# Ledger of designs, part 101: designed miniproteins, single chains, continued (5)

Each design is a single chain, and the fold is of that chain. pLDDT is the mean over its residues in the fold that is shown.

## One batch from the design tools (miniprotein)

Design m19498
Fold by ESMFold2-Fast:
Structure m19498 (fold): chain A 60 residues (1-60)
Amino acid sequence: AAPGDTQSLAKEVQQYLMQTLHYPQAEAEAQTQAYLSSCSAVLPKTREALPERLRQALCP
């Protein structure tokens, strides 16, 4: 993800959820939109499954 670029972070999160964690596209999109709204809106399972780098970039 590019620092300070929310769109790049969103794309990286969605791609990670789909490709690494094998989320269905609909669920990955929903969780990515949750992060764009608030880090507290995302499901705990999704937050815990993200690498620390991405998690801290969206919710420092």
Scores: mean pLDDT 70

Design m19499
Fold by ESMFold2-Fast:
Structure m19499 (fold): chain A 71 residues (1-71)
Amino acid sequence: AAAEALAALLVRYYGISPEEARAFVAAAGTPAALKAYLRRELEALLQDPSGSPRLPREEVEAALAELDAIT
């Protein structure tokens, strides 16, 4: 399911607990809304010339690829 895949992505790339990821997905209302939000955030990280101190570029690119695979 899209909600479960989004929760797994949050655990993997953002380092939050599975319980926190499930709560975040639920709070977003719909999987489509959360997917759109995460896509904007990850694209912004790729455009930051200073980079993210928490996520290296390769992990941001991998997260975007996994996000795009979620329907």
Scores: mean pLDDT 75

Design m19500
Fold by ESMFold2-Fast:
Structure m19500 (fold): chain A 96 residues (1-96)
Amino acid sequence: SMAQKQLEKEGKELLKRAEEEAKRLIERADEAYKQGVDATREVLDEIGRVLQRFTEAERQMQQQGLVGARHATLGTSSISMAAIYASSLLLAGENE
């Protein structure tokens, strides 16, 4: 149906935005790590807020059907990987 094709397109657009945002956040985490623990923690907090936004978008897509939601889930996973990376940098900084 045309509705399913639109939902798939919206899901793919959300995935692309999430992947671009995840890359940006990882680059910011790398720069923050050089500045210290407090800067790294601030970036991790920002990643948490971004993850909440994409998780909410995924939930809204799930209410419309699974076609778009599958792509949205991959986007949320990309942001989650950025959070794991930033958390690893924070732990490394706290032990130095």
Scores: mean pLDDT 83

Design m19501
Fold by ESMFold2-Fast:
Structure m19501 (fold): chain A 72 residues (1-72)
Amino acid sequence: GAAAGEKAVEYAKKALELAKEGKAEEAIRMLEQSDKYGTLAVIEGDTASAEEAGKLAKEAKEVLKEKFGIEL
């Protein structure tokens, strides 16, 4: 299977796409998965993937705030 860091980035990218499409609840679920795998990546020593996922997650949160007033 994919490494935790790779999954964190994938879920963060999916969250951003869903947020841009207006699918707020699904985007939030993808952000939760990204956070979970990002934490595992840090524990496993993959801080670079966790940082990349964090940047994408921040962009997704900004879209959710702009479109729906949701502050995460």
Scores: mean pLDDT 84

Design m19502
Fold by ESMFold2-Fast:
Structure m19502 (fold): chain A 95 residues (1-95)
Amino acid sequence: SSQRTSYRGAMSMYDIAQQQNQQNSSQANQYLQNGDNQTAIRHYQSSQDRYDGAYGSLHRAIQTMSTPPDDIIQRYIQMQQQRDDFNSRQQQIQG
């Protein structure tokens, strides 16, 4: 269905954003260790923007489904937990 196609697209975007987030987080940590807080924050912000976009697309797609498959629900729950963890870590760095 178009809904499932949209969901798969959003999941693909999330996987890419998550991979980029891991790379950017590693680089941001290196900049933080060197005292370059401005560059570190920029890397985290770029990752968050991509991640939030992908999460929003997935959230919208799943909300339009009457009965999402269990595997999709489980992955969505995992994404929500990861998003919450990411936001918490970013707040600690910025605060």
Scores: mean pLDDT 69

Design m19503
Fold by ESMFold2-Fast:
Structure m19503 (fold): chain A 66 residues (1-66)
Amino acid sequence: GSREVGEEIRRLIEEGYSGLEALQIAAKKYPLSKEQQELLREIGEKLREIGDAMDEGLKKGTLGSI
């Protein structure tokens, strides 16, 4: 189920994989329903947006004291 995929993602992140890499590995290891794939796609888009915003902010010195 989705909880098992989430736990696998968490474990992979603890092993040093990025959130997106962990999500891709978990999705291949646990076959997902269409609804679960769509939900993870939406989560992936939001994570990418956050990552891009953080990277852009750090690069421009907009985030924090950097």
Scores: mean pLDDT 67

Design m19504
Fold by ESMFold2-Fast:
Structure m19504 (fold): chain A 78 residues (1-78)
Amino acid sequence: MREELVERIERLRAEAEELLEQARKMNDSMTVNTASAALEYLEQAEKAIEAGDLERARRLVAKAEALIEMARKQLEAL
């Protein structure tokens, strides 16, 4: 449902922003780039929802979620 996608985007955005702040404090440019890319995909997903393209929104959310997981693993590896 549309509401579930919006709630998922909000949760993922908060998580990506937290990871971005942690990466900046650690001077981890690679993780900064990964978290920033996740935020960009989430913004594109919101625009897709506004356009009524829920399938595109789901794909963009999935890409953002994968990048958030990657950013978390990158921080854990430091």
Scores: mean pLDDT 85

Design m19505
Fold by ESMFold2-Fast:
Parts: structure tokens; C-alpha cells; sequence
Structure m19505 (fold): chain A 66 residues (1-66)
């Protein structure tokens, strides 16, 4: 159903977001003072923000269908 497809997409995006959070934690532990690693962390944080926006929009659409 449309609801099932939206729920699957939310779950997929949440999984991707958690993977990015794990990568940020690893980078912070491995190279806390590396400027290049800090830039990469910044890029991952932007990607998480984009994912949060998409997830919230999908959740609103799901609420409208229920």
C-alpha cells in the first residue's frame, strides 16, 4: 500500500542517518584534531540535516494518509 511504501522509505532513511552518525563518532575518536576529518564531519552533519528534513516530510504525509 501507499502507507507501507512511505513507512519503508522512512525506515530506509533513518538507517542511513544512523550510519552517518556512527561515522561521525568514529572520526571524532580517531582524529579529533585533523582539519580534513573535521571538514568531513561537517559534510556528514549537512547530510544528516537533509535526511531529517526528508524524514519529517514523509512522516507528515503518512499522518495525512492515516
Amino acid sequence: SRIDRIQALIAQNEKAREELRRKIEELKREHPNDIRKQLLIGLYQIAIGSSDFVIERMKKKLAELQ
Scores: mean pLDDT 84

Design m19506
Fold by ESMFold2-Fast:
Structure m19506 (fold): chain A 94 residues (1-94)
Amino acid sequence: MVEIKTEVLTLRKGETAVVEVTAPEGKVVTVTVHVLSGKARVVASVNGEVVADRVLEEGEFLIATAESGETLTVEITALSEETVVEVEVTTRPA
């Protein structure tokens, strides 16, 4: 079974939201960050190692993945006064 959780975040300039998820054994976790409005810096790390560091503008997205016991941390920092981002977390068998 595939589990999907979606959340919409509204952030002010300089605010940071952190999404942290540990992939269960034998599973893959995918975090998708989609900027619906404004601009955000997105830093994704797996077990503390940075795997992506991007500035995303409206309509852009970043996808980060972790598997089997790995911890995925996605840090989203708003760079505009009104920033709206959609975060989707998907868990599936590896």
Scores: mean pLDDT 85

Design m19507
Fold by ESMFold2-Fast:
Structure m19507 (fold): chain A 93 residues (1-93)
Amino acid sequence: GEKQKKIIELLKKARDLMLEVLENPNDLKSQAELGELARSDEEVGKALREITAEVQAEGRELYAQGLPEEEIVERLRELTEKLFEEKIKEVEE
């Protein structure tokens, strides 16, 4: 329905912003926009909190394993894209 389409559009925007933040952690504008998206819709906010927690947990694990920063960032981008794709598919069902 219309509500599902809106959530999918917001999730796609959140994905793009989160990928930008992973590439440039000092991008305060993208961080602020991501925070606004999380507050704009309860389902989007919940999905973003869950995805952020999982990505942060993976990042800590990869860092503990001694992986180079460049490789950690690449793996976190892949995980972020996968998690958002899974959430979008869940909303489409």
Scores: mean pLDDT 86

Design m19508
Fold by ESMFold2-Fast:
Structure m19508 (fold): chain A 90 residues (1-90)
Amino acid sequence: RLATLERLAREIEGRDELARLGALVAMAVLAEFERRGLDPAERREEAEELLEEQVEKLVENYEKAGIELSEEERERILREARRVLEAVEA
């Protein structure tokens, strides 16, 4: 719960911008699972789908703001989000 969110905040600290965005996406997924009363560790496929959905929404929001993210940057954000989510499972 709170300790998990504090750990995620520390994971964002000291990383580059794309890594920080990935950690924010992972936090959004965890917050959504908490709102639903579900454990992401028990629903890994749903968590992965939600990670991909959140990254796509992030990319669209940046494009609307005039910032274009490359496919490689998108992949890096998703990879970091997945890594943070997996680290918080334990």
Scores: mean pLDDT 72

Design m19509
Fold by ESMFold2-Fast:
Structure m19509 (fold): chain A 84 residues (1-84)
Amino acid sequence: MEKKLEELKKKADELYEKNDPETAKKKLLEYLKKEYPTVYELLVLGHELVNGPSAEVLDRVLALLREMGFPESELAEVEAEREA
């Protein structure tokens, strides 16, 4: 996971350094969709959660985080925060 996160950060920095912000954002989203489809789906769901928060969207985000290998202990903390 850590290695993939470093590669993603490096790619983001490279795109933003070589392109204008709008073009860099578009290219980064295309890169994420191709190489990290789960992360791309998380970003889309995150945007939907901000515009219309629902338990259904949150449950899908948590399912994707589990698929990505996030520790169950960290996911349980997010679930507990939902009830607060």
Scores: mean pLDDT 66

Design m19510
Fold by ESMFold2-Fast:
Structure m19510 (fold): chain A 62 residues (1-62)
Amino acid sequence: MKIAYVGPDVDDPKAVAEELKKQGIKEAIVLTRLGPGSLSMGNELKAALESQGIKATLVIGN
């Protein structure tokens, strides 16, 4: 699949982003919740993915 699905609760967002880039992933879906802590972590992961040239879409759960 050309799209990766990642949760916001990861140990190292930058390491995850670099690994996905090495695998040739160009687009990722970041799954998070409405809560402020989860949203903040989701945004950090999104930023890390975008810094590696991966298009990241933040999806907020209901």
Scores: mean pLDDT 74

Design m19511
Fold by ESMFold2-Fast:
Structure m19511 (fold): chain A 99 residues (1-99)
Amino acid sequence: SMAELKEAALAGIREGSGGAETLDSEAAARGVERAGERLGYPMAGRTAAALILLEGKKNGGRVTPQQAAEAIATAAETYGLSAEQAYEMGLAAGREAAA
């Protein structure tokens, strides 16, 4: 379900970022795009990245973990990714934003 995809993505973001309250949108977008390629879903990664960048543009280049999780979940639902794959995309977003 969409709720399960959002929860998985959010858990990944929190783990990857070390519990950061906000993420740099460009870094998070790079993370999900690369994760999508690794998972064999490059269009899901690009879609999530585009949605993260759009949200970041409204907020001075920053997104909350919840906003990034929404973007990942939307892409995951569209392209038929599992909750485990949504978690891995979230983990990559958080790790890239923390680096």
Scores: mean pLDDT 92

Design m19512
Fold by ESMFold2-Fast:
Structure m19512 (fold): chain A 89 residues (1-89)
Amino acid sequence: MIKVGDEVTVRLPYPPRVGDPAIITTADGRVFVGKVLELPLPLRVGDEIVIEATDLETGEKYTIKLQVLAVRRVGDVVELHGKVLEVKK
């Protein structure tokens, strides 16, 4: 289960765009697969992003708002570290 205050890693294609596939991994090893709904351009630390994500084990869908804590480019991938601000089911 994803909760407000959780720290997550998000992987996006580079350059990141609204509508892109997103993979969210929680600190406890849960994986969510989703789509970017809102993303400021250019993406920077302190920004808020919104992702629609599906829990791969349960199939439950969530709309997750994240505060960006770190942004790193690794080849054709952007890796974000984020803090969960809001979760809607």
Scores: mean pLDDT 84

Design m19513
Fold by ESMFold2-Fast:
Parts: sequence; structure tokens; C-alpha cells
Structure m19513 (fold): chain A 83 residues (1-83)
Amino acid sequence: MEIIGYVKLADGKERKLSKEEIIEIVNKTLEMLKKAGYDINEDVVKALYRTLIEDYGLKEEDAIKILAEVFGISEEEVREMLK
């Protein structure tokens, strides 16, 4: 299991997150956004990319790979969306 991210818990401890756990978090976030009536577009991809890097501590390459897998697109298509 490859650890690619971290999250701060309510008790101030950091939890290590695997690639699979990050994918589950992103998928749950997308489900919540869809239920709340948000359109899943390039702005959502950009917001998720920022969150993965800033809040979960992912490297840029790992964040791009996660978004590519979740959205079912190429890593290059994710990079183009982030421009």
C-alpha cells in the first residue's frame, strides 16, 4: 500500500493515506457535490487538485494521477484542465 498523502485528525495527530483511500475520499466528495446540485466541471477538478496538494499533502504528480483515475481521463487531459 503506497502512502501518498496525510490528513490532520481532530486530536491533532496526522494520519497517513494510501492512494486507494485518497481515491475513496475524492469519489465521496464528488457524490456529495452531485447531490448538492453542483455541475462536475473543470472548476471542480481544479478545486480537488488544490485540496489534494494543500490539505492532503500530495505531490503534484500523485494528485494528477488520482484525478485521472477518478475522472477516467488521461494524466495529460488533467494537466490541460489545470491551465
Scores: mean pLDDT 80

Design m19514
Fold by ESMFold2-Fast:
Structure m19514 (fold): chain A 79 residues (1-79)
Amino acid sequence: SMEEILRQALERAQGLIEWLKAHPEAMPPELREELIRLLQEGIEAIEEALRSGDYEALFKRLAELDKRIEELNDRHNAL
């Protein structure tokens, strides 16, 4: 179900944040901090969708986050 997919996505995102915080050497601090922020926004969007059932709002927010992740990757590769 959509709910199960979203719950699994939450667990993965939370695990990634914990991993990033535990491994400060894995990437530049600025990239790590911004990636953690984007992951936190994604978690908030999913949690709100699970509470409200507004999956259309979720998909819009995830599309915006995907664009920001692409921009972050482009900036990092430019450095």
Scores: mean pLDDT 84

Design m19515
Fold by ESMFold2-Fast:
Structure m19515 (fold): chain A 68 residues (1-68)
Amino acid sequence: GAAARAALRAAARRLAAELGVSEETALQILDAILNRDDKAATALVLEDPRAGPLANRLTALARELGLI
């Protein structure tokens, strides 16, 4: 629900800061993951390789929350 999505957005911002990824890129990756748009997620990671671990962690969290 809305609370789970808000928690994921907060996690995306925190992980972005920890991994040196921009918040904009982290939120775009989160949106791609939630929409199951693998092509968009891959393109974003190719522009910033540090976003790979962020994408993996956000995917795991989204799955744990039942959003994907």
Scores: mean pLDDT 84

Design m19516
Fold by ESMFold2-Fast:
Structure m19516 (fold): chain A 83 residues (1-83)
Amino acid sequence: MKEEIKKLLEEIRAIARPHLTPEQQAEVDELYEETLKAIEAGDVERAKENLLRIRDIVREHLTPEQQARVDALLDKILELLEK
């Protein structure tokens, strides 16, 4: 589970990174690490909150196609967290 979620998060970062400022990249990277720590601690609620925050930060800087791809990846992560 954690490795699968990590790969999905890395794909989201790869899509978003070229479209973010250095400050936004740092914020997303921090939320990424916090999400992984929350999953390790079994804190699914915190992990979900951090994922939604990542979505909100990246959403306005992406094309509709990239936004849809990021949303699909986030949905997969959320589904994995509910197993």
Scores: mean pLDDT 79

Design m19517
Fold by ESMFold2-Fast:
Structure m19517 (fold): chain A 78 residues (1-78)
Amino acid sequence: MAEEIQKLFADLKAEVEALAAEVGKPEAKALAAEVKAKIDATYNALSSVSVSPDEKLKMIQDTLALAEEVKKRMEELK
């Protein structure tokens, strides 16, 4: 389970970075950086014992939603 989430987040980072490089605009780099920062923050929270399972699930869902929104915005920048 943790390994699956780690791979998912690594794949998302690679995907948004590649898309930002393809777009080649400063705005796309900023969007990729935002998603990468959110992924890192979420992954760090997942290793915390003070965060409830429900909060962890919500953080994962929020991170995935942000990544999808950013991908849409990057397509608009093309």
Scores: mean pLDDT 80

Design m19518
Fold by ESMFold2-Fast:
Formats: sequence, C-alpha cells, structure tokens
Structure m19518 (fold): chain A 86 residues (1-86)
Amino acid sequence: GVLDLPLDPKGLTMDPEALEKFNEFIKKHFPEFPLVTDPRELWGTLLQIAKHLELNKEEIEELLSLKTVGEVIDFLLEKKKEKESK
C-alpha cells in the first residue's frame, strides 16, 4: 500500500504518492509546517519538525534510517506523543 512506499528523509529519491501521503500527514498533525512541493525540501521540513519535537542527534539519525512513508509517519507521531503537552 501507500504506507509501504519509499520515503527517503534525505530527499535523494521520492515517490510522488509517498510525498502526497507525507503532505496529508503534515496538514493533519503539523499544520504550521510547510508542505513539501519539491522532494529536495523534505529533509528541511523533517529537520524543522525534529526541532519542534526537540529530537536529539541520535533520534534524527534514526529518522534518517527509516525507509517507508508509514515508518516515518509512525516515528514522528510517537515522538509527538512523547513530547506531549503543547
């Protein structure tokens, strides 16, 4: 399914359907952040979200190791829940 599509956090390669699903996730859960219109902007958007969630360097490196849209979405939602209270 779409959640199994590759989403490279470094923006080296990107499936358009994966990018669309990621943007749906951003609209719903991080509405203050810009949508990714160019795959090369994905890393910048992920870094902004990581900064907002107060992720450390190790957590950011873990995020970079993820390979699918579903894995990236689940990781960010879990971290958002952990940083819950605003």
Scores: mean pLDDT 75

Design m19519
Fold by ESMFold2-Fast:
Structure m19519 (fold): chain A 63 residues (1-63)
Amino acid sequence: MTLAQAVQNATLEELTAVRGIGPKLAESILADRERIHTPGDLLRVDGVGPETVVRLASHFGLR
Protein backbone atom coordinates (compact mmCIF):
# COMPACT_ATOMS: atom_id res chain seq x y z
CA MET A 1 0.00 0.00 0.00
CA THR A 2 1.31 3.47 -0.86
CA LEU A 3 1.09 6.41 1.56
CA ALA A 4 -1.45 8.09 -0.75
CA GLN A 5 -3.66 4.96 -0.70
CA ALA A 6 -3.37 4.74 3.11
CA VAL A 7 -4.47 8.38 3.46
CA GLN A 8 -7.35 7.96 0.96
CA ASN A 9 -8.66 4.99 3.01
CA ALA A 10 -8.04 6.57 6.44
CA THR A 11 -10.74 7.78 8.82
CA LEU A 12 -10.61 11.03 10.79
CA GLU A 13 -9.80 8.99 13.91
CA GLU A 14 -6.89 7.19 12.22
CA LEU A 15 -5.38 10.49 11.04
CA THR A 16 -5.73 12.13 14.47
CA ALA A 17 -3.90 9.12 15.98
CA VAL A 18 -0.80 10.34 14.10
CA ARG A 19 1.43 12.46 16.34
CA GLY A 20 1.19 16.12 15.36
CA ILE A 21 -2.15 15.82 13.51
CA GLY A 22 -5.12 17.44 15.22
CA PRO A 23 -8.78 17.18 14.15
CA LYS A 24 -8.67 20.35 11.99
CA LEU A 25 -5.59 19.20 10.06
CA ALA A 26 -7.06 15.69 9.67
CA GLU A 27 -10.26 17.22 8.22
CA SER A 28 -8.17 19.27 5.75
CA ILE A 29 -6.33 16.12 4.62
CA LEU A 30 -9.62 14.22 4.16
CA ALA A 31 -11.14 17.14 2.19
CA ASP A 32 -8.25 16.86 -0.31
CA ARG A 33 -7.85 13.06 -0.19
CA GLU A 34 -9.00 12.44 -3.81
CA ARG A 35 -6.24 14.83 -5.00
CA ILE A 36 -3.53 13.05 -2.97
CA HIS A 37 -1.71 10.66 -5.34
CA THR A 38 1.90 11.10 -4.11
CA PRO A 39 3.53 12.08 -0.78
CA GLY A 40 4.29 15.46 -2.37
CA ASP A 41 0.56 16.13 -2.78
CA LEU A 42 0.22 16.00 1.03
CA LEU A 43 2.58 19.00 1.24
CA ARG A 44 -0.04 21.06 -0.67
CA VAL A 45 -2.49 20.63 2.24
CA ASP A 46 -2.42 23.69 4.51
CA GLY A 47 -0.59 22.81 7.73
CA VAL A 48 1.17 19.67 6.35
CA GLY A 49 4.96 19.85 6.28
CA PRO A 50 7.63 17.25 5.43
CA GLU A 51 7.75 16.07 9.08
CA THR A 52 4.00 15.33 9.04
CA VAL A 53 4.43 13.27 5.83
CA VAL A 54 7.20 11.23 7.52
CA ARG A 55 5.00 10.68 10.60
CA LEU A 56 2.11 9.48 8.41
CA ALA A 57 4.40 7.05 6.57
CA SER A 58 5.75 5.70 9.90
CA HIS A 59 2.25 5.37 11.42
CA PHE A 60 1.01 3.29 8.44
CA GLY A 61 4.22 1.22 8.42
CA LEU A 62 5.31 2.48 4.99
CA ARG A 63 8.77 3.83 5.97
Scores: mean pLDDT 77

Design m19520
Fold by ESMFold2-Fast:
Structure m19520 (fold): chain A 92 residues (1-92)
Amino acid sequence: SDLAVYVIKITAESDEQAREAVEAAVKLLEEHPEFGVVGVIVEELAPGVYSLTILTESRENGERAVEAIVKYLREHHPGVLDVEVIEAVPLK
């Protein structure tokens, strides 16, 4: 099955809220091995802005993981201003 890479950009009202949101997203993935996440890279792009790069076992796994993160942050992290999927690439 084809590996896939997804990049999510998280923008929040403050550095603390952005960090808490990205940490919560990583924890969500760690608590849900069924998403088939095989690698995660977190980068601070600017104050209040993080990128979360997710490597998954399949495109379908990646789409479910991204959807779960977006939904979770929207519901539980009101300090998050935007969650943008900036890259989705299937690897062969």
Scores: mean pLDDT 83

Design m19521
Fold by ESMFold2-Fast:
Structure m19521 (fold): chain A 69 residues (1-69)
Amino acid sequence: SKEELLKKGEDYGVLAVILGGQGKVEEARKYGELGVKYAEEAGDEKMKKGMENAMKLGVELGEQAIKNA
């Protein structure tokens, strides 16, 4: 269902941010992309933009964690 796709997308977006905070840039990117994909399949443009932002945040956090470690 659309609701199941949106929840899965959001779960992957949250995971991307968590993994980014751990310095796992490529994992943050991978799961962020999955979040975007599920939001797109659900047809929810606002959630898609939210997941794109979550992916960017996760990647940025990961790059900063590596740079400042």
Scores: mean pLDDT 85

Design m19522
Fold by ESMFold2-Fast:
Structure m19522 (fold): chain A 90 residues (1-90)
Amino acid sequence: SEEEKLEEALKLLRKAMELMNIPQEVIDDIIKRIKLLAERKGVIEALKKIEELLKNMIETAKRNNAPEEVIKELEEILEKVRKILRESEE
């Protein structure tokens, strides 16, 4: 279902934010806002927002010279979210 795809993408986003050492309270607020976006504009718009956030996090990690292992894992998470988004649009 579309809701199951959103929950999977949100779990991937949470993992990415934890890799970036973002505080749990901030992670919970971001996830709550994305869930509200899905309710108001639909799951595809929420998935696009998750993709945008992940792209921005990767750019920030690269700019801050994060360990290559962290950058690689963030890029793998982004590719998984992109796959979910493609499957949701078809």
Scores: mean pLDDT 88

Design m19523
Fold by ESMFold2-Fast:
Structure m19523 (fold): chain A 106 residues (1-106)
Amino acid sequence: MGQELVERAKELIKLAEEYYKQGNYYHALSYLDAAGQAALQAVQEGLVEEGTELGVKAYTMRAEIAKKLGNKKELADAYDNLSRLYSLSGDLDKSEEYAKKSKEAR
């Protein structure tokens, strides 16, 4: 069941936000990736609304940090994951938008 994945994603995002506020971007990125992966798995297990909301939050924050650090590969990876989340949630327009952003960030 995906409920434990939703709760895990929430906790990991909370930890990432704490590190982000401290300027510890490395730890923030690590926790955000773990949160996004848990959220993506929750979507795949049928918790589409909750998983998509948490995954979008996690990967959007990861993309913002990647921009601050000038890390194009991490930015592209974050956009690829946003594209996948939107595709799984049925928002095909946003899926295509983020796929394009991922290609442009490489």
Scores: mean pLDDT 86

Design m19524
Fold by ESMFold2-Fast:
Structure m19524 (fold): chain A 91 residues (1-91)
Amino acid sequence: LSDKQLLDMYEALALMSKSITDLAVKRYLAKGDYKEASATYRQGATIFRTLSENVRKDLPGNPEAEELAKKLEELAKEYEEKSRKYEELAK
């Protein structure tokens, strides 16, 4: 398996995880279920942080992998912020 193929697989997993998380949140928000929406964003953030750590571990010193890892960290932060917003709305 080439570094490019492994990187492409990480990108595909990140995109699928984002799509599923966003869909689940949309469904919870349609029901007014802010607590579950918050929990779902928190889970998504954990997935992105795990993928970021794994891509750095599996492709050490690869600049494209480091760029993907940074993007995944920013997505995790965004989801953590959204989780906090909906947690507050659930109170």
Scores: mean pLDDT 89

Design m19525
Fold by ESMFold2-Fast:
Structure m19525 (fold): chain A 80 residues (1-80)
Amino acid sequence: SELKDVELGKKAAEEEKNPLQKAATLIGVGEKLYKLGKYKEAVEYYDKAIELAEEVELSEGAQEVVEKAKELKKEAEKKA
């Protein structure tokens, strides 16, 4: 179920030690919440991902994660 997928994603994010991979996992949780119509919660998870990615040294990978999360946040805010 999609709700189970959200719970699995949250657990994966909690267990992930690498901040950039954790941010990517949080984006995945946000995308699943968006599919469930939980747009405000999706925005919260995208914000968490942006915050974590910005805490790491600015690399190509970190910039990519931040830009993706900001774009997805914008779409979720349009629906909220």
Scores: mean pLDDT 82

Design m19526
Fold by ESMFold2-Fast:
Structure m19526 (fold): chain A 78 residues (1-78)
Amino acid sequence: MEEEKIKKMSLEELRKQAIDEYLALGVDEETAQRIVDRIEAIAKKKSKNKEEQNKLFYELAKKHIDRLRAMREAARRR
């Protein structure tokens, strides 16, 4: 179900979702925008079509967000 939803999402929707996730983790808007722009550039360079681009963007954004979340949780361990 999640994969089907991602396939139907536009790149703009994926970008907004990633930015919102970064903002929720305490990343400032300018930094979130730059990270998302870099992920989009990598996805465009490595993909052959729009669907592959959107999937790669989602996978890269998720990996970076999950890593940042893990770092935030580790910082809470005294």
Scores: mean pLDDT 77

Design m19527
Fold by ESMFold2-Fast:
Structure m19527 (fold): chain A 74 residues (1-74)
Amino acid sequence: SEAERAIAELEALRKELPDIVGPYLELAKKFYEQGRDNEALAVAYTGIAEALRAQGKLKEAQEYYDKSVEYRKK
């Protein structure tokens, strides 16, 4: 699923930026375990965006923030 892929991307980013990514990864997993896929995706995409922003990848970070907002409204 899309949520499983987004969580996997967060797990990869956690190796580089655990303090930034860790809280988002834990929350996304909890929503996913509850069957709350839209909320899991919103949190996961926010976590990816925060990691990309910390790496100076501002354009890519904005794209993930936009995806996060879309899933929060569903």
Scores: mean pLDDT 85

Design m19528
Fold by ESMFold2-Fast:
Structure m19528 (fold): chain A 61 residues (1-61)
Amino acid sequence: MPSEEEILEQLKKLAEEMLAAGVPAEVVRHALTQLIRREVSDPERAERLIAALEAHIAELA
């Protein structure tokens, strides 16, 4: 099972690839947030991952 840190790095990479492909930041944020909440069973971990990912996407957009 990948660590929270490894999951976050994979999500950041995926977000960057989606943004580079021309997917709107709002769509990327929504899709990955839904994925995190679905796949990450610990709500506190899910919210930490979402917050870090949203901050990263905001810096890129």
Scores: mean pLDDT 80

Design m19529
Fold by ESMFold2-Fast:
Structure m19529 (fold): chain A 69 residues (1-69)
Amino acid sequence: ETKKFIEEYRKRVEKIVKEFEENGNYDLAEEVKKLGEKYIEKVEKEGASDIVKSLVDMALSVMELAAKR
């Protein structure tokens, strides 16, 4: 289950990075990629509890909105 959450998280991070790059925000794309690696490591160590999943989803949703604009 945690493995599937990590896979979905990676896909969302990759999409956000791509959208920032397409908008010319290369510095933000690099920061999102670094942050993504940090969160994946934390989830692998601690597991993906419902609270962690909700917090990660909230953070990614904010970044997705920013990247689409």
Scores: mean pLDDT 75

Design m19530
Fold by ESMFold2-Fast:
Structure m19530 (fold): chain A 71 residues (1-71)
Amino acid sequence: MSSIKKALKSAMDTSIEIAKSKGYSKEETLKAVHEAIENLINFYLKQGILSEEEAKELEEELKKEAEEKLS
């Protein structure tokens, strides 16, 4: 797993824990996780670390994983 993918997964897991600690619903948690993933991916895109194709693939994969984790 790339260091970028590890960072994105850590952000996802941290976002889930924070949302749960705040008493968010499943839907609120999923929204917060999606925003965290999008923000970090956009940061890496802006820094030139990810290509647009890599960013799209990682976003789709991680959003799916987040939905599965919250099921």
Scores: mean pLDDT 81

Design m19531
Fold by ESMFold2-Fast:
Structure m19531 (fold): chain A 67 residues (1-67)
Amino acid sequence: SMADEQAIAAEAARVLEELTGEAVEARDLHQLQKQLTRLAVQGRVAVAEKVGAHLRELRARRGLPLG
């Protein structure tokens, strides 16, 4: 559901905030993916990979497919 997607985005955004020390605004998975892409382009690939792995785990725990 969209509510589950929003909850997953919020949880992943919190992890991103902990890893970067910066406030992250991600209201949905689309905004979160845009921020992860931006981090990878800026050379922060390790952070983007860690948050991506956490996203897969969150989706699995809530029974949601990855696309």
Scores: mean pLDDT 74

Design m19532
Fold by ESMFold2-Fast:
Structure m19532 (fold): chain A 95 residues (1-95)
Amino acid sequence: MEELEKELNELTLKILKIIEKYIEDPQKASTLMAAITATVSGILLAAELGRREEVRLELKQLEEIIKELQEEVPEKKEELEELLKKFKEIAEELA
C-alpha cells in the first residue's frame, strides 16, 4: 500500500516537472499545478476511505486536466498519456 502511494507521488512529480519546464506562463503553470495536486490529493483520500466511486470521478477530473496540459505541451503528449495510464492503473489497485 505505502509503495503504491509512493509510485503515485513519483508520477505526480513527473507531471509537475513537465508543467514547470514547458509552461512559460507562470499563472497558467501555477493553475495547472494546483489543479493536479488537488485532484491527486482527492484520489488518495478517496482511496484511503474506500470510496471507489469518488476515486473514479477524481480520475476523470485528472484526465481532463491532463488533456488541457497535452494541448499546451504537444511535444509531451505521449509521455503525459503514459503517465496518466500508469497513474490510473495504480489508483484502481489502491481502491
Scores: mean pLDDT 84

